Designed miniproteins, single chains, continued (5). Designs and how they scored, part 19

Each design is a single chain, and the fold is of that chain. pLDDT is the mean over its residues in the fold that is shown.

## One batch from the design tools (miniprotein)

Design m16635
Fold by ESMFold2-Fast:
Structure m16635 (fold): chain A 73 residues (1-73)
Amino acid sequence: VEERLSLEARILKEIAEAGEKGLSVKELAEKLGKSQGTVSRALRGLEKQGLVERSEDGKYRLTEKGREVLEEL
């Protein structure tokens, strides 16, 4: 009701806006007002779909596919 986008769409948007810096699970949870567990689970799904990639530092970035999906939202 209060959200304009699904959780997945908001995650993709936030990561896109962060650019090359990427965002951690903690940063996404704080930005979205969700628990780290909720965000981590959603990110796992997006990573399985090839829409985001996790760096070794635990930060997430959009893939080319993720950017395309975000443009459709």
Scores: mean pLDDT 78

Design m16636
Fold by ESMFold2-Fast:
Structure m16636 (fold): chain A 93 residues (1-93)
Amino acid sequence: MTKEEVAEKLKKEAEEHLARGRASTPDEARQHFGRAAAYAYVLEQIDPEKGKALRDEILAEARRLGPYAEEVDRQGKELAPKIAAKYAKENAA
């Protein structure tokens, strides 16, 4: 995959998980927002402005849901290296 294709795919995945979180129960929403944050963190390494903007939107949704912004951010940080490793493998071989 090209760098542009990776960035677009990461943005789309973050937006899809954010949308699913918005449509879900509170417990499921927390998990979807965590995954969305992870994709946003990886996007931030490629496109800092777009990644940060998505991450800020996701954390704002977590705050609207309740006191979950720190939990969502933590989940995103934990999952981001695994997502980054997957896309690194797809671009290295």
Scores: mean pLDDT 81

Design m16637
Fold by ESMFold2-Fast:
Structure m16637 (fold): chain A 81 residues (1-81)
Amino acid sequence: MSSEEKVEEVEREVTKEIVRAYLRGLAERRPISDAEIAEIRAFLEKLIEEKELSEEQRKRVTERTDRALANARAAVAAEVA
């Protein structure tokens, strides 16, 4: 697997978890919790270690994930208000 394929796989798996939290929030009409965000971040860290991503790749996927989580949280909060 190429370095970029590893990054894409990590991003794909983390995005699935963010989408699950988003859809759950909408279905339950409840904001995404700090606990859910912490679980998704822990899952990201686990995937980074398992795929042996470089320091640069770790930084890139973490920044993208944090942005996606912030956007998902804001979108659910706006919808359920």
Scores: mean pLDDT 84

Design m16638
Fold by ESMFold2-Fast:
Structure m16638 (fold): chain A 91 residues (1-91)
Amino acid sequence: MEKKIKPTPLLKELLERAGITKDEVTLSEAILAVRDLAFDEGLVEKGKNAGIVDARGTLLGEVFGVDRFRLGNIEELTKRLLKHAEIIEEE
């Protein structure tokens, strides 16, 4: 069962840049938005470092608190996103 999250202001700004204006999103929607934004802004490295995002000086770097991260590491992306979101548990 997929949990919804309520983004804090910094993550909400990131999601709005990716075209998501909803107050609540799923974790999958947030992860896909991060990936799409990284590709659209040309931050994904090619060749020997394919799939590494250089987020230095970007909003992505501010949200994740790191200069570089791997797009394929879904567990790490999830943990970093949850630092800027509240988990909404609905029964």
Scores: mean pLDDT 75

Design m16639
Fold by ESMFold2-Fast:
Structure m16639 (fold): chain A 94 residues (1-94)
Amino acid sequence: SILDEVKELVKRLEEALRNKDFETAEELLEKLVELIRSIKDRELLREAYGIIAKALTEIYNEFKAKGDEETAKKASEILSRVAEAVKEVMEELE
């Protein structure tokens, strides 16, 4: 169910970024970070991050190719903040 929640949040995040709704994108990022911080299993955490990183990298590449540097930068910033949260949680999981 956690992976299904990640997939649903990622789908909504992709839609927000495509619509230039950066306020909704930030709210969805907060929900993704909260969900990541709830994960107690290293393998599940890696799988969740893989789903998020793949989707945001695809959005980054798509918008960079279109010359939309603002949306590409926003996707990159969101991915960076998710990666930081994953790193912090990984360091807490022994």
Scores: mean pLDDT 88

Design m16640
Fold by ESMFold2-Fast:
Structure m16640 (fold): chain A 63 residues (1-63)
Amino acid sequence: SKSTIYVQDTKTGEFIEFVFEPDEENIKKLEEKLEKYKENFSDEQIKGLRLAIEAAKRKVEKL
């Protein structure tokens, strides 16, 4: 199932869109996007995104 999380950049105030799709290519893109923006996010936002990506990985492995 498709889901989307919006995370506010703490430096610019802009919302960064993270689209979750149950495929390995999307999981890689999400991990790369998190690494790209992680310096602009709070520790709590990073933790939340990492947990969401991990949950998505587990769903892909079961399909």
Scores: mean pLDDT 80

Design m16641
Fold by ESMFold2-Fast:
Structure m16641 (fold): chain A 66 residues (1-66)
Amino acid sequence: MSKLQESNELLLEYTRKLSEQLQQYLSGTSPEDQQKAQELMQKSNEYNILYTEDRDKFMELVKKEK
C-alpha cells in the first residue's frame, strides 16, 4: 500500500470519527449540543467536498492540521 493511499484512508477514518462524535452530540437534547452537532456536520461535509472537488486544497489543509 502506498503512503498516499494510507494517508487517504487515515483521513477518511478521521472523518468517520468526527461523524461518530456528531452522533454523540445529536443524542444530546441541549441547544448547545445541537449547535455543536451542526458545526461538526458542516466541517465533515466541507472536508468530504473539498477532498472530492479539490484534492490539492484538502491535502494542504490536512498538512497544516498535522
Scores: mean pLDDT 67

Design m16642
Fold by ESMFold2-Fast:
Structure m16642 (fold): chain A 56 residues (1-56)
Amino acid sequence: GYYDELGKKYNLPVGVVRMYRELVKTFSDEEVQDLIDLSTGGHKDLLEELVEERKK
């Protein structure tokens, strides 16, 4: 599914993808942006993609 594909794309466990998706849905745009700013590599890229998908 989509989350399994995101896990493969960013080299992250699907459990991390699901956790980040719930976090992005629960927190404000500013709170999520703060988390993105503190993140690096695949974690940062995944969070940015999940924010964009939420806005669509």
Scores: mean pLDDT 82

Design m16643
Fold by ESMFold2-Fast:
Structure m16643 (fold): chain A 77 residues (1-77)
Amino acid sequence: VTPEEVLAALRDVVAEHPGVELKAFLASGNRVAAVFRAPTPEQKEQLLADARRKLEELGARLVSVWGEDVHLVFEVR
């Protein structure tokens, strides 16, 4: 899976979640990092579940989650 495929999948997930925005996307080697803003803890939880599901279907693995804004790091293969 490519960083471009990961970005497209994340954009699709954001489009399905009102008020959520993709603030930043960075790709380096086999890893991609994305930063999201979610207005509520509930929307954050729903975003994380959908993003994880969609990326795992593409073969990307979620490495870590942290921060006030959701910071996700994925390993692409």
Scores: mean pLDDT 74

Design m16644
Fold by ESMFold2-Fast:
Structure m16644 (fold): chain A 68 residues (1-68)
Amino acid sequence: TLTPEQRDRLDQLLGAAAGAVGDRAVAEGLTLSEDQFRALVREEFLRRALAAGIPRSQAEAHFDEQLG
């Protein structure tokens, strides 16, 4: 089970990942489907979570819980 501190950090990382993917898509003039956007956000989020020392399994569970 994720601690409240770990959950808060994952929420912050997920928001940052979504923002970064969105900004890049706008800057590059890309039209992304919801599935494409979600896939790119997942990859960016997992990369950031791993860099922050959060286990991949916990990060994946959090992403699936928030975005299904």
Scores: mean pLDDT 82

Design m16645
Fold by ESMFold2-Fast:
Structure m16645 (fold): chain A 90 residues (1-90)
Amino acid sequence: AVVRREATIRAPDRAAAVEQALALATEAAREAVPAAASVEVVAEHVDADGTVHLLLRVLDAAGRAVGAAAVTVRPVAPGEYAVTVTVVAA
């Protein structure tokens, strides 16, 4: 299964925006993958424009990989971010 989420979020800084985006990614992972318990960040990249790209591993309760997710957090205005989350089952 593939689940895609898009949201506009308000956060005081990039770190807070990433934290909110990871919560959204965890919700999407639980919807896409019945065995999903958590997500783990395996790669992070920040573009020159401040856009954050995250590659996530979706883990079950035993810590085994059961899927992957990609998250993009793009600044659109001061304190405002566009978030895209895509989750794919293994």
Scores: mean pLDDT 87

Design m16646
Fold by ESMFold2-Fast:
Structure m16646 (fold): chain A 89 residues (1-89)
Amino acid sequence: MEEELKEALELIEAETDPELKELARKTLEALLAGDLRSAYEYATLGQLVRHGPLSAERRARLRAEIAAAEGEAAERLRLQLEVAEAVEA
């Protein structure tokens, strides 16, 4: 976790786009605070800036993963899909 945090910080510092750098920082700060909804929102905004909206294929894959998952894993995947659909709406 500590080594992963250091690698994440180095990747954020290497980002040259100030908007993407700020979104990456906010994502990390939300994850460290345990705020998964805000973390997914910032990560989705960064993905939208880099790649545009989630493709229908990517959404279908995420729905399939939710159907195959159980318990906490299924709940986290549902939150990720809900946030992505809300941010892109």
Scores: mean pLDDT 73

Design m16647
Fold by ESMFold2-Fast:
Structure m16647 (fold): chain A 84 residues (1-84)
Amino acid sequence: MARENAERAVRYGLEAARAFAEKGDPQGMLAAGIASDAVTRAALRGDPEAAQKAAEYSKEALENTRKGDVQGAIEAAKKAVEAA
């Protein structure tokens, strides 16, 4: 299931990066990239719980992006890194 969670998190991260790129916000794009990287690291370690948490934080980053909350998206990305 780590593979499925990682794929979902990557999709959330890409959507967030696209939305932030359209706004021209480099910090938001960085946050989305960090969240995606965290999922990949967790998957490479073979840690399905870490991958699941990273996927949840990637979704949170996307939701904060939709609300226009750049700082919330960055905080979610930091949590994804800590979970990985």
Scores: mean pLDDT 67

Design m16648
Fold by ESMFold2-Fast:
Structure m16648 (fold): chain A 68 residues (1-68)
Amino acid sequence: SLEDEIKKMLEEILKVEDLELMKKLIENLIEWLKHNKADESVIKGLEEALKEEDLEEMKKKLKELLKS
């Protein structure tokens, strides 16, 4: 399912330890989700995560998306 693929992609992104690389991966995921007409709530959650300037705070926001 699309939800299972999104969860898998988020889990892989969470393994990243570089803020700039994580931002690029999240931006790529947002573009992919928009192309696949995914739920706007997931896209908005990822856009909110991109506003974080700290790696650990960004990871916290991504983990909350995994719970949804």
Scores: mean pLDDT 83

Design m16649
Fold by ESMFold2-Fast:
Structure m16649 (fold): chain A 77 residues (1-77)
Amino acid sequence: SLSDAIFEELRRRLRGLLATVTDDDELRRQALAAAMELLRHSEDITAAIGATLRLIGDILQAELEGKSVREGLERFV
């Protein structure tokens, strides 16, 4: 599991990254929560980081295409 210090640093960096990807406050909040749950519950931290980056990439792609990813985020919680 991640130490509290590493977990909070990842949360801070992911929050900053999501702010550059979308201006939807609720989507950013849901995406950050989903990413933190992935990182918190993973036994394989490398796989969890990969999944988190894919989630951010999917949000960016959807924003560029004018699509919503909100329904998909519910699967991570």
Scores: mean pLDDT 70

Design m16650
Fold by ESMFold2-Fast:
Structure m16650 (fold): chain A 84 residues (1-84)
Amino acid sequence: SAEELAEEARRAAEEAREAAERLRELRADPNADPARLTGEALRAMGYALHAALAARRSGTEEARRAAEEAEEALREAGIDADFR
């Protein structure tokens, strides 16, 4: 259902935003483990793509906004992503 897809999109967007925030924090730390940087970047990209696809299938505006906010968080973390 559209509601289930919208909920899936919101959860994926939240995961993407959290990963993007952690990536931003790691990039500010000169002693950060490069493997952790890569892991958070991949996690952010994967969840943001999932959120975008689920939001498109849901057709809801709130899910679209959540996915767009996740993409913006990725860009702020240095990941150039557009899954629209």
Scores: mean pLDDT 85

Design m16651
Fold by ESMFold2-Fast:
Structure m16651 (fold): chain A 109 residues (1-109)
Amino acid sequence: SAEEHLKAGDEALEKGDVDKAIEHYTRALDINPFYAEAAARLLALLTFRKVKFSEHPDLALKISFTLHLADRELVEKEAQKTADILLKNGLINEEQAKIIVRDVVAAAN
């Protein structure tokens, strides 16, 4: 289910496996295209990885559409949770965390 993939992504992210987390959040969003929590977490990780969205236009549009319909406060909360895990694992600094949250929230309505 979408929820099972969200949990698997969270478990991978807690272990610092960003690429596995991206895979699971992508699958969660594929199963439920309106899964705001999955879309926010996925965009945060793609931003961290500096993925070129122009090379993945279908995924970029799907994420943008989901987040545009999502509650801004929910998107901010989920982006912040994702950035906090990256920060706790030593993968980013506080300035990078702020940038990730800002950019993900900017994709919401």
Scores: mean pLDDT 87

Design m16652
Fold by ESMFold2-Fast:
Structure m16652 (fold): chain A 93 residues (1-93)
Amino acid sequence: MSKDELLQQLNQLFDQAFQAKSNGDIDTYKKISQQISDIYEQLSKLSTDPKVSEEYKRLSEIYRRDAEGKPTSSLEVAREVADRLREIGDELD
């Protein structure tokens, strides 16, 4: 599976996670958060850039905590890390 395929799947899971949380479906939210965490872990392993790999590992850990029912402002932290990954990508290109 390519990084692009994982990123597309991740975007779909984000929409589903937000919808589940908005509907108060905590069980579905936890399951999707675990899936998001697993995808970020895969992206980290596939990343040859150590900075990008480290940021994906941080995102994976955040969503893993959400899956365990211990949310840590995951959307705000995920946004910050996504912005940092964009900056790193722009510096490498």
Scores: mean pLDDT 73

Design m16653
Fold by ESMFold2-Fast:
Structure m16653 (fold): chain A 103 residues (1-103)
Amino acid sequence: AAPVAGAGAGVFEDPEEIARARAALPHARAAGPAVLVTVELPADPEEAERARREALARVREALAAGRSVILLAEARGEVGRRAARELEEEVARLNAELRAAHR
């Protein structure tokens, strides 16, 4: 299962709040040792494509470091929703490549 949308699991911007939440719920699977990547995909085609590429780069870096990733994508309009779907498909492809390389 590709980790997409840990809804409500980690919209924390303050590092101290993140640390406190982890201390209180260290065994919560949705808020575990995974890297949370949040991206807003706007209705403008150029901005949506930029945001998609930046989010994918962050996912690639985390996976290359051996970390799990929870990706939270907020899509606006049809263009944003299309960019979110393409991002989800790219993440699924990366997961498949990692599994093939490990076998």
Scores: mean pLDDT 60

Design m16654
Fold by ESMFold2-Fast:
Structure m16654 (fold): chain A 68 residues (1-68)
Amino acid sequence: SSMQQKKAAEQQRAQRRAQMRKAIDRLSSDDNSANSYLQQVVGFSSDEREDERKWGEDALNEQKKKKS
């Protein structure tokens, strides 16, 4: 059970990061839909997901700087 929970959390984390990356890439086209999706993913409030939120914020900031 514990190992199954860890695998599920790892898969969710990987999926969220992949989706955040996709949304960030889509921001290059100034897409409100992509920005909305990034907000939804980053908005997860959980101790287990705080690192994911931080990663998304850092990635978004770097992408914005790159597009300046």
Scores: mean pLDDT 61

Design m16655
Fold by ESMFold2-Fast:
Structure m16655 (fold): chain A 65 residues (1-65)
Amino acid sequence: SEEQQKLAELGRKINEAKITSKEDKIKVLEDELKYLQSLKPTSEADRKAIEKMIETLKNEIEKLK
């Protein structure tokens, strides 16, 4: 899914930056979450895709806590 692909991209970014701490990993995911929440989608399809990605990121952040 697009959500899983985005998570894989974020995971690669974390690994390349050599981020190992749980707190720093959470910060990367929270920064992406804030970015997505700032978007103003113009279509129903874009709105649903963004909402689904937001829920996916929230779930991944909770798993790291």
Scores: mean pLDDT 80

Design m16656
Fold by ESMFold2-Fast:
Structure m16656 (fold): chain A 61 residues (1-61)
Amino acid sequence: SLAEVILEMLRSQRTIEAQRIILRWVLRELGLPLPPIGPATVQRLLEGGAAAVEEFLRGLE
C-alpha cells in the first residue's frame, strides 16, 4: 500500500530531520496539502506504523 511505501521510505533515513524532509517531499509529489511536520509527527508515524500513516493521509483530505 502507499502507507507501507511511505513507512519504508521513512525507516530508510537515519535522522528525524531526514525523515521530515522525505515525508514533505512525498506529500508534495502526491499533490497533497503540506501541513507543518515536526519531529513529533514523524515519531508518531514510525511508532504507529502503516495504520498511523493511513490515518495521517486521510486527515489531509
Scores: mean pLDDT 83

Design m16657
Fold by ESMFold2-Fast:
Structure m16657 (fold): chain A 65 residues (1-65)
Amino acid sequence: SMQKQQVQAVKEVFKLNDQQAALIVTMDNNSTLGNAQLDQARKIVKAHRENLSQLLKELQELSQS
């Protein structure tokens, strides 16, 4: 499915776990994240790719802005 392909791509690009990649894909497909916010999300992912808790908190803040 398209979602599985998106999760796999994010996982490979950012070297994330399936859970982290699924979160990014969900945020991207949710209308709460526009193009500019998606770019910020990508920067956050790169900075915190190995820390799920911190990544989740920062992405939650971004998605609510």
Scores: mean pLDDT 62

Design m16658
Fold by ESMFold2-Fast:
Structure m16658 (fold): chain A 96 residues (1-96)
Amino acid sequence: MEERLEKEILIALTIIQAAVISLATRDKYPEVAEAADKLGELLSKLAENPNVTLEDIEKIRELVRKASRALDAGDFETALKYLQEAIKLAEEILKR
């Protein structure tokens, strides 16, 4: 029960982080905003999937943190790469 609640909280926090990235980038870097929106949609599906592990969510969160740091540095190409890696990981988890 506690592990499930922790996963749900971490997924919700990651959805919020993706939404913040989307809102911050939508006017100047629409590809980054689109990737962040897609990740948010996939994370919502992961919240409903019983096969998702805490380790899976932490891996996705680390990629989102790396994307956020790249954006802070003005490196939009690296930010997009990390968001795309997070999307691929989320899609792979959903196929379980």
Scores: mean pLDDT 84

Design m16659
Fold by ESMFold2-Fast:
Structure m16659 (fold): chain A 87 residues (1-87)
Amino acid sequence: MEKGLEYYKKGLEYYGESKFKEALEYFKKAVEEFKKALEEDPSLKEEIEEKLKEIKKILEHILKVSDDEEIKKKAEELIEEIEKILK
């Protein structure tokens, strides 16, 4: 959990700077760590689902404002991964 939160914070920092490529890298790492944390401790489900929903909203915003095709593709792929975890 702690490592996932650190990556999430880094993703938010880069997102705030409009560095979407770096933001996506850290959000992907955060999602991977949150998935592991959920498998190790199911009691974290509500907190992890809230963080994943927050990341998804940010990724949907990146899709609307970015003109970079690679960034859009990576954001779409990460949204799909989050949807699989949430269902």
Scores: mean pLDDT 85

Design m16660
Fold by ESMFold2-Fast:
Structure m16660 (fold): chain A 82 residues (1-82)
Amino acid sequence: HMRKVELWLNPQDTAEEVVERLNRVLRGEPTEKKPGDYLVLDFEATPEQLRRVAEALARIASAVTGVEIRYDEKEDRFVVVE
């Protein structure tokens, strides 16, 4: 069940939009490319492998967008830090 994973982020995205893009990737749905989107990551992973790197994905997205993002293992989702 290896799937291609692409994470596209837009510097103009709101915190909610960034988190939704990350959660779409986690659900096995690729983020759709829009004008102004920046390709951050392109790799192949199983759902299990993707979850093993979820914390790293949160750190990368936080660094790229300036939004503080965390992976919540209990909820199996990305969240904005309050």
Scores: mean pLDDT 73

Design m16661
Fold by ESMFold2-Fast:
Structure m16661 (fold): chain A 88 residues (1-88)
Amino acid sequence: RREEREKALERSKPAREATLEKLDPLLPPLTPEELERMREAEEAARRRMEELLAQAPEEEREVLERLRERMVEAARMRERLAVALDRA
């Protein structure tokens, strides 16, 4: 469904790149490859943060929580963009 559609969007790179070309002058170049790298980086960062949170002292924990919050927002923004492109 929604998750499968996002995966399909990544697989259909040529069609998605053509759609992004229309918006490219206005938007930053968010190619499907960059979206995949962002997903991998977010997953890796999330796991690494959970490890750090488990070992980190309380003062560092608050900094990590703030970073986690920003990453969740970034992922949310990416998902919204993918849905918008799918509708187009």
Scores: mean pLDDT 63

Design m16662
Fold by ESMFold2-Fast:
Structure m16662 (fold): chain A 94 residues (1-94)
Amino acid sequence: MDEERRRIVEEAARFVAERLSEVPGVTEVRVVVPDPSTGYVSAVVEKESAEEAEKKAREAAREVEKRFPVQTEVEVSDLRGGSLVTVTIRVREP
């Protein structure tokens, strides 16, 4: 079960990371899977591309929720000279 959950989270996170990397203003994309049920995809984005990156993140999050048994949350934080877009992925299993 945990191995399969981790694979689901990793596959979902890779999908989100690929979508975010398509935004020209994205300078770095990081994927972290700290446990089998939770993953984080974080993108460092140039200020002018922050809105496009957030839109892309929200679209990718919706697609991931359709393809995988996961819940997603999108957060945007201000950085010095840019923004950090984070997509949190959690396995949906009561």
Scores: mean pLDDT 82

Design m16663
Fold by ESMFold2-Fast:
Structure m16663 (fold): chain A 109 residues (1-109)
Amino acid sequence: MKEEIDKLIEELEARGLHSFANAVRRLVELGQYEDALRLAKLVLYLHDGKFDEAIKLAEEDIRERWRYYREVFGLDLPEPSEEEIKKLAEERVNRLKAMLDFEQARRAA
């Protein structure tokens, strides 16, 4: 896990995506290795124009996060529907794409 994340941080830095590289490092410092890995992969998919892959990864992250909250924290919340998961994943990917575009535009000035 950590070795894979370190390589992804190097890739983000090599692409000039320093703000995202720093965000991934912060998640590692907090012990949130799965969140760090997912963020790095999502950003790299979006940077490569692989939007469908980004959405699928976001859907998987939402499902795994929901299972984690139920099993670890004992949350008595209703399970999201497949339609709700898809909508949340699309919203997450769109927000990350906007942040990525903002970082790239900031460098062009």
Scores: mean pLDDT 81

Design m16664
Fold by ESMFold2-Fast:
Structure m16664 (fold): chain A 65 residues (1-65)
Amino acid sequence: SVAKLVGTAIRIMGIAYEKGAYVKKVKGNEITVKVDGASEEQLEEFKKELREIGEETGVKITIEE
């Protein structure tokens, strides 16, 4: 669903901005997140949140460092 993908991307964008990351790409059922300057602790917590969102929504989330 395009609506589910867009809604998931918006949710991730809000979280990512606070963690020093951004949504780089949205294509098909996949969202690519780029990390820029996050600490290791922030990155670990962020990866956990993204994993939970992926499991809830069925959207594939890819992280680029």
Scores: mean pLDDT 78

Design m16665
Fold by ESMFold2-Fast:
Structure m16665 (fold): chain A 61 residues (1-61)
Amino acid sequence: LSDEQLLELAYRAPDLATAAEYLARLSEDPDDVTLDSLAALHGTTAAALRERIAAIRAARA
């Protein structure tokens, strides 16, 4: 999957946990505007979304 496809899946995700899983698979971290947009869509903050992404990546290491 390309980063663009992963971002599209994150925007269409049914919940925050699923969105964070797709974002954790990105080869490049999304910019602040994209994170703010996704976080707002799922009723959270960009900081909380970054923490979830970091936790998923740490669990895979």
Scores: mean pLDDT 81

Design m16666
Fold by ESMFold2-Fast:
Structure m16666 (fold): chain A 106 residues (1-106)
Amino acid sequence: SMMQQVQQLLQQIQQLLQQLQQAIANKDAATALKLSDQIMDLFDQLMRVASQLPQEVRDQIISMIEQHIQLQLDILRTLELSLRDVLRLIGRILRNIGMLLDIESL
């Protein structure tokens, strides 16, 4: 069912967010950037069905997007990145902000 797929996506995002926190703590920029990209792909899948989800689930998604934004800001503040990686990460942060605005307008 759609709700089973959503719950699986939420669990995967939670695991990846924890792994991202660990990669940042270890100052592993390559792993952190890869994990952040994977998290974005899973949020894209959730956003396609967000309008059909209960408020409690949408609130959980909002919280996870906000957590991901904070972790991406931590990457920018603490890890040494190429200019190309900085620009890509800024693009992802702006996209996460767009997702927040979209889901909060539902």
Scores: mean pLDDT 90

Design m16667
Fold by ESMFold2-Fast:
Structure m16667 (fold): chain A 71 residues (1-71)
Amino acid sequence: MAVAEAVVPVSPEKLEEVVKLAREAAREAGALNVGVEVADDGKSLRVTVVAETEEKARRALELAVERIKEL
């Protein structure tokens, strides 16, 4: 089991939209789970992806971050 995470510069007000995009990306890339939470700075969001392999986790996270940037 592998975990990949990234902090995205998106307001916490958009948490629900980010969760939706991250879950869609995870499903497409074959990841097992996704978490989104407010980052330590209180101004951005941390996206965490759990997958069977590091390759799947990274791919799912990259897809999610790419889509989130368009918000």
Scores: mean pLDDT 82

Design m16668
Fold by ESMFold2-Fast:
Structure m16668 (fold): chain A 61 residues (1-61)
Amino acid sequence: SMSPEEAVAALDAFAAGLADEPPHLRRAALRQTAEMELSRETDPAVREAIRRRTAELLAQI
């Protein structure tokens, strides 16, 4: 299982990789990857970190 810090770092790296994509694609890809990660994660702290960071990243698009 990843730590909350590792989960945030992975989301940040994923979002950075999408920097040149249109905003609608960046939002769709970020939502999809967050949903997939949440579907496989049972740790409440990691799940909360994924939800919080995803919301923050989406708000910046």
Scores: mean pLDDT 86

Design m16669
Fold by ESMFold2-Fast:
Structure m16669 (fold): chain A 93 residues (1-93)
Amino acid sequence: MEKAIEEAMKEMEKILGKEFVEKLIEIEGTKENAIRAFVGVLQLFIAEILGEYTLSEESRAFAEEAWEKLPEDIREKIKEVAKKVVEEYEKLL
């Protein structure tokens, strides 16, 4: 469990940068909740970009709550990451 959290944190720092990860932890209170918020908001933006991707009602509600809690600068950074993920995925097709 602990090792999985530390590995996820390392990947988030690589993607968002240490400053944004630290802000996200401050907002969410724990590393685990920060990871959940990042993944939820990322999935929400990917769904928006693809149009066909759907989230469960519970996942959508959680992601929307997390999105509302985040400052605009962090939301925009996650949106940029989502766009880049979709672009890289499309290159593999």
Scores: mean pLDDT 74

